# Designed miniproteins, single chains, part 96

Each design is a single chain, and the fold is of that chain. pLDDT is the mean over its residues in the fold that is shown.

## One batch from the design tools (miniprotein)

Design m3328
Fold by ESMFold2-Fast:
Structure m3328 (fold): chain A 94 residues (1-94)
Amino acid sequence: MVPLEPAAVAAAQVADLLERAAEALRAGDERSAVLSLVAAKLIASTSDDEELKELALRRIDEVMALLDAGDLEAAAEAAERAAEELRRLAEELA
């Protein structure tokens, strides 16, 4: 296995955290969801890859906005879609 590009590793980590956030939201655990989203946002915001940073931050903000509106189901679905997009980006960058 060749080493993954740093941006690919960051994208995979953000995807994993978004999947965890979605699971927490479906369980009604808003606290765990927020912690996962904050961690994902920190990883995304420290990335040197502009495309990854822009995509991840925009998707995380969309999930957080839905959570703030109290729509846990929509927030979970948005987090699941975002995780899939970031997973595809991670594979493309690898």
Scores: mean pLDDT 83

Design m3329
Fold by ESMFold2-Fast:
Structure m3329 (fold): chain A 93 residues (1-93)
Amino acid sequence: LVEEADKLYLEGVKLLNEGKWEQAIEKFTESAKLYEEAGIKDPVTYTLLAVRYNALGQYDKAIEWSEKALELDPNNEFAKLVREQAIEMQKKQ
């Protein structure tokens, strides 16, 4: 599982460098799931999952993943911003 998660993460990074943002987030989402199953936690991947769910209008999940990222890195300003945006959007519905 960890080896597969690592491959998916590296594929995501490669896609991101190629400007293929949506495909990169898909790979990061798959990688994050496998890392979670293996007990490995990555705040960058969790933040990217929060961004994806926010874009999909799934604000509850966006809040959940951003909070998981902040558990690992409390000073992650991007995760804080994503969480705040998701909370505001949830209140406006």
Scores: mean pLDDT 77

Design m3330
Fold by ESMFold2-Fast:
Structure m3330 (fold): chain A 119 residues (1-119)
Amino acid sequence: ARNSLGETPLHVAARRGDLDAVRALLAEARRAGTLAEELLARDVYGYTPLHLAALAGHPGVVRALLEAARREGILDELLSARDVAGLTPLDLAELLNTGSEADREATVALLREAGGRLV
């Protein structure tokens, strides 16, 4: 079920930094066979759960979502996902992050590491 912003429960948990809820929802999605669908789900702004975790500066949630995407084989698709403004999760972490400087730095580092080295 989606709320008025088109958010799934995973979007809401990611935005709030609720790591325990994120882990529980990812485990349920794996069991249901919907993990890729849940990770790539977009709200009304084109945000995936990873966009919201990156914007809010929740490095623990970012790590959990990236590991789930890597396991599902959709890491590149998730990292390259663009919102309605054309911004990736990394763009939101670098430009619009609303967390502390330490959380922003940790979030940016996780997203850059997951995307591989600049060639």
Scores: mean pLDDT 83

Design m3331
Fold by ESMFold2-Fast:
Structure m3331 (fold): chain A 83 residues (1-83)
Amino acid sequence: SFSQEELERVRGAAALAGIELRHPYHVLAVARAFAYLFGKEALRWPVEELARRLREHRALIERVLASVHSLEDALTLDLSRFA
């Protein structure tokens, strides 16, 4: 599970990266993708560093977001399909 602070950090980083997260489950999906790529501790990085990493991996993040339409989708997301 992710803390509210971790999820808000991801939301802020996505905004800085130019990625719009319209639903809470999109924030969760991106947080899960980020933890998969860089480890869960990476969610504690400064928002600017998270934004830089999201920009570097934009194509992967956009594919993840395109596949997630509900909270259940975000929770059951098989991230190995996107790496």
Scores: mean pLDDT 85

Design m3332
Fold by ESMFold2-Fast:
Structure m3332 (fold): chain A 73 residues (1-73)
Amino acid sequence: MPEIVKAERIVSPKTGKEAVVFTLNDGRRIVLDEEIAKKALEKLGKKESDKVKAEDFSKAAAEAIKEEALKLG
């Protein structure tokens, strides 16, 4: 069963925008763009500068990903 073992906040060197990389125990990586990351932080009531627990952020990010996936069709 895939499980998130690492969550890292990064800044894209090309665009300067913030992104979050989740690493799963099967080696797969999930990259969230700034918009999805902002939605996840909003769901948690946290600011961009706040430290967020990986578990809490993963849950909020999963919900934001579902919303974005449904929008894309």
Scores: mean pLDDT 63

Design m3333
Fold by ESMFold2-Fast:
Structure m3333 (fold): chain A 108 residues (1-108)
Amino acid sequence: MDGSSSMSLELSRISRTLSRQGQPDRAIEFSRLSLSYARGVSDRAESEGLSALSYAYNQQGQPERAIEYSQRALSLDPDNRLAWEALGQAYDQLGQRDKADEYFRLAS
């Protein structure tokens, strides 16, 4: 793995930690920085950055944006469990429990 991919993955990890700590605005900044390192370098790293961004938007209460970024992440890596989980959370926030349950099962 080159340095850009390694940096992207670490920034995505930091972004996810910030989202879990209730700092979604900072998480968005770190996930966008992650994407600047991943874009055009690695589909897996770009997918991880996009799923971290999606997770952050869910924490910010923007489920429609979270769906956009999760779908983009899954187009690059359909095995990205965080992207499936973020879709589940977004649909749960929109009151679509059946879709949320389906996507949570795909994340497991």
Scores: mean pLDDT 86

Design m3334
Fold by ESMFold2-Fast:
Structure m3334 (fold): chain A 65 residues (1-65)
Amino acid sequence: SAELEAELAIGMAQIQHSVGLDVDVEGKSGLKIVAKGTREAREKAIEEAIKLFKEKGPGVVVELE
């Protein structure tokens, strides 16, 4: 929905700010978050992403690099 898409855009900005990483959120009907950096930084990004999107969408998919 348009409302969900707007909330996801805001959440993406919050994740980038909170974890200090380059995090991209992609998807047409879901979320796909890609985080880079050290293992510790990636794990923090995953935790923050799950926290921010817990109540907003069908779930969060996080990919690590």
Scores: mean pLDDT 54

Design m3335
Fold by ESMFold2-Fast:
Structure m3335 (fold): chain A 88 residues (1-88)
Amino acid sequence: SAEQLALLEKSHEAAGKAQEHLKKALETSDLEEQLKHLEEATKAAEEALRYAEKSGLLSEDELESLRKSVEFLKEKAKEAKKKVEEEK
């Protein structure tokens, strides 16, 4: 339906925001800025997954791929947080 396609479009927009924040995390040498952008990337990726699930248009394999992307970003944010805590 048009409503399902609109949800998938919102998923794509959220995924774009996640990618933008990940890029910013990679471009900075500041550990606190890296953490901030990785946390923002994680939230955007979670939003992308939520919209994709609500759309009902993706296969379980496609949704699993998105879940793995969210898990990857969560692990990177944990690594960055650990480094920030070690510097304090």
Scores: mean pLDDT 88

Design m3336
Fold by ESMFold2-Fast:
Structure m3336 (fold): chain A 91 residues (1-91)
Amino acid sequence: AEFSEEERQALRDDSIKVLEDNIKRLRELLKAMEAAGDQEGVAEIRRALSFVEEALKKVKDESLSPLEIETYTVLATVFAVTAEKLARRRL
């Protein structure tokens, strides 16, 4: 069956929360990398942050299908988690 408008909105709201939580963690890691003077770490976190912020913008501002919302959320989360894992090894 096709997703209802309420189901689509719930999926979008859940995705927004996940993406905003990832952005918050990446911003804190960015501050830590900048404080450490790790220019490569700063560049890696900024790249991940840019990807997650673009995904958030698409989920918020565009009429996306449920598949597209989930795909952007999953890909952005994988990128964020991978960047966080590498950042922790640098700190």
Scores: mean pLDDT 86

Design m3337
Fold by ESMFold2-Fast:
Structure m3337 (fold): chain A 68 residues (1-68)
Amino acid sequence: SLRDRVDALIAEAETASPEERERLLLQALTLAVDHRDREALARIVAAMERMGEPERVIAAARAVLDET
């Protein structure tokens, strides 16, 4: 399911290097956008905030969430 795929990407991001983490979270974001799943987008934003991603990345994800 979409939820399982997003959760798997978030879990992998939690143990990844900073560069891989950003890539994995952006992949999860793209997947959620493709499905127009606002709940998945909100969960990805929360994960980015929890992991301390750069403000530029979080702001971009929030903008996508606001347009969905």
Scores: mean pLDDT 82

Design m3338
Fold by ESMFold2-Fast:
Structure m3338 (fold): chain A 78 residues (1-78)
Amino acid sequence: MLSPEEAVEAAKKGLELVKEGKKLLAQGTKEGILRGIALILDGIGLAYEALLAGLHHGGLTPEQAAILAELEALGVGV
């Protein structure tokens, strides 16, 4: 499992990857769609690692909770 510090960094990176991927999907090009999907999947994977680490350490910090709420607003719900 990730450390609490690594979990925060993974959550931040996951959020940024999902945001970038969604922007690429919005462009509607074949390359943008393929790259966008890849970035979203990578971002979801990092968000999942961060969530599991947070739960293992007895719950999410306010910072981790805020990042997950923003991911859910982007359509990446848990």
Scores: mean pLDDT 74

Design m3339
Fold by ESMFold2-Fast:
Structure m3339 (fold): chain A 56 residues (1-56)
Amino acid sequence: MKEKLDEVVERARRLITEQGKSKEEAIKEVINLFNDGKYDLTLEELKEAIERIEKA
């Protein structure tokens, strides 16, 4: 199991539920984290995280 992927998805859900951010805003933050090298995500993991956020 990719623990980092789960953390990224959970962070995005908290931004939506806790701070009232849209899914688009949460996805933008996930992309920024990927570009900054935070969580050491691969491109495939980024795509999976975005898909999980959109479906949640």
Scores: mean pLDDT 76

Design m3340
Fold by ESMFold2-Fast:
Structure m3340 (fold): chain A 68 residues (1-68)
Amino acid sequence: SVKDRVLAAIDTVRAWAAAHLPADVYARIDALLDEARARIETASDEEIRAIHRETGRQVEALVREAAA
């Protein structure tokens, strides 16, 4: 399902961030991913796709900030 695929993607990103990013950046990403997971629990498939895109952009911005 869309939900299962997106939740798996969240877990993959979280694991990657824990392994590769500084603790402060990881904490910010972890919080964003937890917020996204909570939103997904009551969301429709269309809303899950929108949450996935929004969360992906936010994570990418934090990763870029850490790399600068």
Scores: mean pLDDT 87

Design m3341
Fold by ESMFold2-Fast:
Structure m3341 (fold): chain A 62 residues (1-62)
Amino acid sequence: SLSERFIKEMKKLYEEGKLTKEQYEKVYSPGFQIYERMLEAGFISEEEYREKADEFLKYVLS
């Protein structure tokens, strides 16, 4: 799934020292998980999910 891929990529960056602990902890925030669930339930489109995922990535990297 998209969330599984994102988590794996973020974990790799953290293990390589490219993310701080605080940035990596943001990966597990409820915000990302809720959008994946909303997509699965049909409450949001794939396009809207990608927009939210991009916003979340910016949040994690800030």
Scores: mean pLDDT 76

Design m3342
Fold by ESMFold2-Fast:
Structure m3342 (fold): chain A 70 residues (1-70)
Amino acid sequence: SLEEKKKQLWEAILAGDYARAKEILESLDSEERKELAKEKHPETGLTVEELIKKIFSEEQAKELLELLKK
């Protein structure tokens, strides 16, 4: 489900697991990515984009955000 994928994505991002975050984002279709891009993490209030930018290197963040916006 999208809820389970969202939870897994949050966990991967917060753990700094670039490979897992990339895998999850690549597994999503365009509508699922669009929906996740609007979501805020319940405990931090930050969006997927904001968390990616804070946790990952600039190069890794750029790659993940391009996948999210695809």
Scores: mean pLDDT 80

Design m3343
Fold by ESMFold2-Fast:
Structure m3343 (fold): chain A 80 residues (1-80)
Amino acid sequence: EPLYRPDPALQALIQQVLPGSEYTPGEIIYALGTWIHDNKLYDPETRTIDVKGTLLGEIAGKDSLTGEELGRIIVERTTL
């Protein structure tokens, strides 16, 4: 499985959970999912991630994200 290199902002977020600078897609998803869970950011009533005042909010440029929007950010901010 190829290793992907996140941009510096996304890498800083992933590095709160996993060490390193290159990750598999599964590792990126695991790190971001763990970070969201640990910070209690997901609201099951609205099905959104509250990222206001977080590094992920700064990366996205908005206060709330859907899971689909998070997936798009990962794709846009990683390189092979």
Scores: mean pLDDT 81

Design m3344
Fold by ESMFold2-Fast:
Structure m3344 (fold): chain A 65 residues (1-65)
Amino acid sequence: GPERLRARGVELLDKGEELFKQGKYEEAIRYFEQAGVYFHLAGDQEGLERARKLIEEALKKLKEK
């Protein structure tokens, strides 16, 4: 059900956030994009918005190089 999809989205978000902390912004974006797909399938609009904002932050970091 949606609860399993949401849980997978959270796991992917957490992995992306760890990669972001390591400065691996391109890898973090891939995890955040996957998290967004799972949140969308789960109908979790809050999760989808969190993933979108984290992608924007990672993109800003890449432009600072």
Scores: mean pLDDT 87

Design m3345
Fold by ESMFold2-Fast:
Structure m3345 (fold): chain A 102 residues (1-102)
Amino acid sequence: KSYFEQLLSQVPADVQAKINAIKARLDALQDDADARMAAASPQKQLQIEIELGVTQIAVSTLLLSAARMSVNGSPMEEIDKIFDEANALLDQTQARIDSIVA
């Protein structure tokens, strides 16, 4: 808990800002999905919960990879590819949730 926050504070400010932007986007996706699940059938709710769970794990893994690359001195161009991948996953999850509730 505290150690993870301390570790993230050691990441350069520009990388930390990008990590926080992806986290904010993931939180917004979760909030939108929670609202949609409230009106969904039990089967659709379960499908949305599975999509969110998979996305949460995948995006969190990518953000940890980006932080690791940053502390190991990887160029920003390489780190940005990880953020692009995280954004693409969030776009795909939003599209899947939209399809489930259609």
Scores: mean pLDDT 85

Design m3346
Fold by ESMFold2-Fast:
Structure m3346 (fold): chain A 58 residues (1-58)
Amino acid sequence: SKLEAGKEIAKILAENGYVSDAELREIAEQYGMDLAKLKEIVERYSDPSSLFLAVSLL
């Protein structure tokens, strides 16, 4: 679900300080989400909480 994708991306950002293109591609494939939209969100939001909400509302 989009909620699960949002949690996973937020966790990666919190742990690593960034989310790689490879990690975003894996999440996009796993959850059936648009990779380009995920990239736009990750570039726009630098904190895990905002990133989680933005992905969850896709």
Scores: mean pLDDT 84

Design m3347
Fold by ESMFold2-Fast:
Structure m3347 (fold): chain A 113 residues (1-113)
Amino acid sequence: LIKKANELIKKGKKALEQGDYDKAIEYYKKAIDLLKTKSDDVKALINQSIALSNLGRAYLEKGDYEEALKYAEEAIETARKAEKASKSLEEQLDASVALVHASTLLSVTKEKM
């Protein structure tokens, strides 16, 4: 499940690079839906936060700042849940990296609003 979600995230990133924002949004939403089925899994929460940040970036690139802000905030909340649930140093570091990315997206989005 997590592997399939990660492949969808990769496809979403490629769509973003090609300017296919709607296709990127579709891939990221599918990845998030898969990851939500494992809400208690730290790795799934980390990847969900990453997918939410990438989804927010797709909306930002499309000029939809309200949606970008919404997903950036959701990504931050999800990363914080991952930090609290983390049982290893590696999980804590990965969750912290996800939080930094989400916080950066939030800052950039607010500057454009």
Scores: mean pLDDT 85

Design m3348
Fold by ESMFold2-Fast:
Structure m3348 (fold): chain A 77 residues (1-77)
Amino acid sequence: AEEAEKKKKAEEIRARLEELKEKFDESIAKARKEYAAQLPEKRAFAEKNREEWKEKLEKTYGLSEEEVNELLRLAVE
């Protein structure tokens, strides 16, 4: 079934996301250090774009809303 194929694809993507998460954590640590000196306004602006990234991730990777929310939560935590 197409749903089973999507499930398997999502699981492959999740495995790849674990690898990307390591690179992402490294990038976030770098960005946090870079943006520690930035105004809080820039963080608020980034949060505004969160919904656009959520929609893009759902369409590009076929992730569920919960999975996208988890990724975005990690990005702004």
Scores: mean pLDDT 62

Design m3349
Fold by ESMFold2-Fast:
Structure m3349 (fold): chain A 61 residues (1-61)
Amino acid sequence: SPLVESVRRLAEDYRAANVPVEHMELVLRWVEREAREHESPELYAEIREVIAAELRRARAE
């Protein structure tokens, strides 16, 4: 999905730029809330899981 790919790219760009995890989390949680209101339940569930995985990855590095 283009939106899921955009979320992954945003997280990768933020990590590459050494953006604080707290700032990345604020942006990704905003995207998650927007997806909850405007996207299908299936796409929302996928976006939520991708965001959780990207945040776990950022915290591990």
Scores: mean pLDDT 82

Design m3350
Fold by ESMFold2-Fast:
Structure m3350 (fold): chain A 106 residues (1-106)
Amino acid sequence: AREAMEEGAARAAEEGNRAARAAIRGGREGAEEAEREGERAARAAEEGGRAAGGEEAGELARRGGEAAARGARAGAARGDGAGQAAGGVSAVGAGAGALAAGRRGA
């Protein structure tokens, strides 16, 4: 169902944005919050990806989200704005990619 795919992508985007905001705050607390929210985004992206493109899309979205969560944590811990932004955007991108894949050929 298209609605399930859109729901998963929306949740991934929301959690990705929370991870990015936590990473921007920086420091140890920001790094921990960014990783936690990034992990939630990765799970939402996997569900959206699976709904849109099956198991392969789900696996790709999950791996992207997990990498983004680790990037956001590392960036926040070092105070690296570029690393923080890259981590958050990657998590959101995974969800958006899943949504787009589901609409291919429509």
Scores: mean pLDDT 59

Design m3351
Fold by ESMFold2-Fast:
Structure m3351 (fold): chain A 83 residues (1-83)
Amino acid sequence: MSQSMINSAISHVDRIISENYSSDQTVGTLTSNFQRHRDRAIRRGDVGTQQFFDGLISTIQSNKDSDSNTIADIIRDQIRRSQ
């Protein structure tokens, strides 16, 4: 996976924190953005990028009842571990 894709994922999380999104807005916005990247990876045959975003989406779904900052921190840590 390229550093550009990792930086893009981090940028989505940072925007959520900066704009003070609610938990529902955080779940919806991150899921939508990551699904878009995942679908592009599928169309390109990029299995590594697909699996990365599948993992992030799964983590969001598992933590959907958490507050916005908690979801953002968990996702950011997962992205950093992928570097």
Scores: mean pLDDT 80

Design m3352
Fold by ESMFold2-Fast:
Formats: sequence, structure tokens, C-alpha cells
Structure m3352 (fold): chain A 55 residues (1-55)
Amino acid sequence: AKATLTVLSDDEVVLTSDAPVTVYLTDGSTVTVEGEATLDLSKILYVTGDVTVTY
């Protein structure tokens, strides 16, 4: 699914997607995002699917 990462600050991003997107975290856990979620940028390892980054 197509997702957008909007960078709010050095530590905070907003992930927005119209479909479920799996986020893999640096501690080995995963989070599924549907719609909108605010995440700690320093804890994100990678995001599955097509991701566009905006500032």
C-alpha cells in the first residue's frame, strides 16, 4: 500500500496510509498502521510497501 511519512521534528513522524502498513521497529517488534499514527523516528527500522517522505 502507498504510505506517507511526514517529519514533524527530529524524533517524531506521522505515518499516513489508506491501507494497513507494517512498521518494523529497532527492538524487533512490529506495528500495523491503518490511517494515521505518530511514531518515534529513532525507533523505526523500516516500513513495508511504497513510502513517500515529506517534510
Scores: mean pLDDT 77

Design m3353
Fold by ESMFold2-Fast:
Structure m3353 (fold): chain A 98 residues (1-98)
Amino acid sequence: DLEADILRGVADITLAVAITAEKSRGNEKNAELVEKIRDLAEKIKDPEAQFLVAQAVLHALEGDREKANKLLDEAKSKYPEQKDIIDEIRKLMDEIDV
């Protein structure tokens, strides 16, 4: 499924770029949190849920927690079987400093 492969690829690249950006800013704490989120996101079976998680992390790093939480809520609503993994990601996302 080309769409699924694109969503997974974009999600993974997005998180990898975010990790590199945080490290380049000297924010090792945020970089480590995003690395942990990336590891959890790779366990999500649904490509759209992985994509929504990656977008949520970007908004959290920009200080937009409302958009970040809305994207995670959308992922849980569409993919309720992924709720536990997404809730773990939310806990890590709540620790992000901006």
Scores: mean pLDDT 88

Design m3354
Fold by ESMFold2-Fast:
Structure m3354 (fold): chain A 84 residues (1-84)
Amino acid sequence: SNVELFVEAVKAQIKKSYETYYPTLSPEEQKKFEEVKEKLLKELEEFKEWLENADPSDPERQEILKEIEENREKLKEVLEEYKK
């Protein structure tokens, strides 16, 4: 689905950022980076669940799904660029 593509692309970007920057950080910064990563992943899963289960007539949901669909090819490019 387009929602799955969006979620996977964002997860790939988060993972790539984590692996790239984490080793360059101090121990205190690493702890903060881990906290931010976990929060972002949780918020992303909650957002996905809302998009999949919200009322189909919700205008906000419709706009978000339309934006994801319009950016589908760009999301595929992002996922390919950042996936392992």
Scores: mean pLDDT 78

Design m3355
Fold by ESMFold2-Fast:
Order: sequence, then C-alpha cells, then structure tokens
Structure m3355 (fold): chain A 89 residues (1-89)
Amino acid sequence: DEAARQQELEAFQQQVYDLSKQIADNIKTDPDKTLAALKQLAALLAKQGLSSTDADAARVAEELQKGDKDAIQAQLKADLAALEAAKAA
C-alpha cells in the first residue's frame, strides 16, 4: 500500500522535526529533556536502520555535554529550518 508508506514517511519526518526542535530548545537549559529527546530520536533512527542502540544515544548526549553547545544549537536550528523548507516544497 503506497498510501500507507507515504503516511509512515510523513509521520517519521514530523517526529524527527519535533524531537530536533525539542533538542534545540533545551540543549543549553535542560540536560534531562535534551537526553530524553536524543534517546527518542536515536530509537526512531534505529527503527529506520540508521542507528543501532540506545547506548549510541547516551554516548551522543555525553559528547554533546562536553561540546560547544552554542555551535550544536546553531546547527540543530539550521537543520530544523532545512526540514521545514523541505516540508513546504
């Protein structure tokens, strides 16, 4: 069913957008919400064959805490803008 596959893809894209926005909004202010959103994003990506385990999400979150949060937030906001533009096209 091609229609069902299209709906699954749209739902996936919306979930990625929502989680990325949650990460961008919380990355500098709420580490717990950032980690929760990263775990959910990793689970979505794993479901599509793009990530392997929950351990990868935990490692990414740890690296994120050590990294330049301003640069990471700016990149996430740019990625969200690109996803929003793709949805409008």
Scores: mean pLDDT 66

Design m3356
Fold by ESMFold2-Fast:
Structure m3356 (fold): chain A 84 residues (1-84)
Amino acid sequence: EESPLSREEQQKIREEVEDKVAPVVEELFELIKNGAPKEKIDEKIKELAELVKGDEVLQQIILETLREQEVPEEIIKKVEEALK
C-alpha cells in the first residue's frame, strides 16, 4: 500500500523481510545444487519474488547474490521476470 512509513519503520520491515528471505535463498541454492525438479525450483523462485516484492533495493541485493553464487542465468532471468 502507498503509505509513507518512517525510515526506522521501513528499516525494521526490511530487516524482517531479510530474515524471511535468507532461508528461502538458502533453500533455492540447495535445490539448484542438488538438481531438484524444475517445479520445486520454480515454486521457490515465486516464493522469493513475493517476499521481496515492493523493495527494489532488496530485489537488487538478491539478484546480485544469485549472480555471485553462480546461479544459472536462466534461473536469474526467471527471478527477474517474477519481480516484474
Scores: mean pLDDT 74

Design m3357
Fold by ESMFold2-Fast:
Order: structure tokens, then sequence, then C-alpha cells
Structure m3357 (fold): chain A 78 residues (1-78)
């Protein structure tokens, strides 16, 4: 299912980030968002992407992604 695909990509993205492969991690998180764009999994992927950008020294990109997650999935941030 789309949700299973999204969850698999989030898991692989986290593994890539932990291994020091940020480009691979971002690709997996992007694929998770594309697989299930209206889901809680998509919001989780956007937040993981934001955390990764912040860790890479790009807090501005992280802030944009967190704002997008809040705008698209406001019910998750009540």
Amino acid sequence: SALEEARAHIARGREAAAAGNPVEALQHYSRAVQAAPGSEEAAEALLNMADLYEALGNPAAAAVLRRLARERYPHLFA
C-alpha cells in the first residue's frame, strides 16, 4: 500500500541519515511524501527532512519544512 511504501522510505531515510548519507536520506524522505502525500507518514517524512537540514546547518530550510508540515497537516499540531 501507499502507507507501507511511505513507512519503508521513512525507515530507509533514517538509516541513511544515521550512516552519514544525507543526500540518500533526503531522497527517501521525499519518496515517502510522494507515496502518501495526504498522510501522517508524509508529515513525519517532512519533519525528519527538517531535522536533517537543521543537523546539516541549514535551520532556514528546516523552518520552511516545519511550516509546510503545520500548514498541510494542522490536525497533527493541535
Scores: mean pLDDT 86

Design m3358
Fold by ESMFold2-Fast:
Structure m3358 (fold): chain A 77 residues (1-77)
Amino acid sequence: SKEFEEAKKILQEIADRIRAGEPITEEQRNKLIEVAKKLSKEEKDELIYMLDVLMEHATPEQRKELEEIKKEIEKIK
């Protein structure tokens, strides 16, 4: 879907910040969560998987931020 392509684009921007050792911005977090509300269950599951992969390469601080984002997405029904 168009929304899933948007979510992947936001996630790539977050991935770039993770690689640079930069914190995830509140703007990026909010945009990803808002787009996630429009996703199908299958697309949300894929997004969660992609977040899990990013967490493996993140700093402890970035990992906590990603875990919070993941929990917010998991709360969406």
Scores: mean pLDDT 83

Design m3359
Fold by ESMFold2-Fast:
Structure m3359 (fold): chain A 59 residues (1-59)
Amino acid sequence: AAAEAAKERILQAAKVMIEDGHDLETIERAVRLAGKHFGLPEDVLEETLEEVRKLYEEA
């Protein structure tokens, strides 16, 4: 529940960063920092990074 809510907020922030023209490397770094801040489990963090990479490719 809490981890899923944090994941969704991180994905929303990543979409804004993609729209702003940030590089994937910069976005992934920000996502990892946010994941650590929210205490995301490693598996959830990796799933979040995979979703971010997919969003970047679709842009």
Scores: mean pLDDT 81

Design m3360
Fold by ESMFold2-Fast:
Structure m3360 (fold): chain A 80 residues (1-80)
Amino acid sequence: SPMELTILKFRLLALLTEAEFLLRYLRRYQPGNTELIAEVEALIERLRELEATFDSLSNEEIQKRLDELQERLDKALAQL
């Protein structure tokens, strides 16, 4: 539905914003943490790919991918 798609787009933008903020933090305060920086850069790339493919994916598939990317971001944050 248009409402469900709006919520999924909101979730994507929130995750993307948080990942971009984490990347900025790591580059400023932990520049030697190259493995974590690479993981966060990969997360941002996957979120942008998901945004580009919204029209070709079901709401269930979008939710599944957002849940997977949220778990990856949560694990990255736990490594701070």
Scores: mean pLDDT 90

Design m3361
Fold by ESMFold2-Fast:
Structure m3361 (fold): chain A 74 residues (1-74)
Amino acid sequence: MLSAEEAIARMEEIVAYLRANPEAEAHVTLTTPDVTMRAVLRASEPAVVGAVLAEVRRLAAQYEEMRLEVEIVR
């Protein structure tokens, strides 16, 4: 489990990684007690990246801890 602050920081690191590696995909699973969110993030889809980051920030305001799983592909 990550703290809310750590989850936000991890997502910002993933966004920076995708900008540096535009061929990569990040497969993200975020789990809270009430919701599981799954998303595929690519540098070529900045609107999707922005929406997912906004949702992580929203959930971080509600939950003390969350589980964040990230798989980097290609």
Scores: mean pLDDT 80

Design m3362
Fold by ESMFold2-Fast:
Formats: sequence, structure tokens, C-alpha cells
Structure m3362 (fold): chain A 58 residues (1-58)
Amino acid sequence: SFAERTAAAVALAVELTKAGRFFASDEPVEDPLASEEEQAQVLAANRAIVAAVAAVRA
């Protein structure tokens, strides 16, 4: 469940980055879809998203 959610978020971030739709701002982007009860999983998902976006941009 969580792994599938993280994979879906990573895939979405990659596609948005390729389309130029992901915010290219200097401000860190929080996961707006995560619930407050999942803060630890939000942090893990955010790291995965950041790594995937960086790989796409590299």
C-alpha cells in the first residue's frame, strides 16, 4: 500500500517534471496529498520524489 503510493507519487513527479509542470521554484515542495497521520511516510515519499526528479533532470 505505502510502497504503491510512493511509486505512484514518484511516477507522477517524473511525468510532471518531463512536461515542465513541476514547480521549479527555490522553495521546497511539501507533499500536499499526504495526511498528517503519515508524516514519517510523507518524509520517505518526499525523498523518493526528490531523488526521482533529480535523476530526470540529471
Scores: mean pLDDT 61

Design m3363
Fold by ESMFold2-Fast:
Structure m3363 (fold): chain A 72 residues (1-72)
Amino acid sequence: TEEALKAAVREAAAALDAKSQAIADLALEGEPSAEEIMERLGLSQAELRRQMAAIQEALRAREAELRAVAAA
């Protein structure tokens, strides 16, 4: 479900750091533009891109973990 995907994103971000968690919370609270996220959190475009990549990588690791548990 959409709710389960949002929860997975929040969990992945929380496992990284507080900044990643803040980015995930803002992105999931509404559909803000990249510019809005950068302005609210004081991030450069390069910083936002790096943090989003880290969150996506953590989410992939979390999905693999959940799939392994579901297959057992």
Scores: mean pLDDT 74

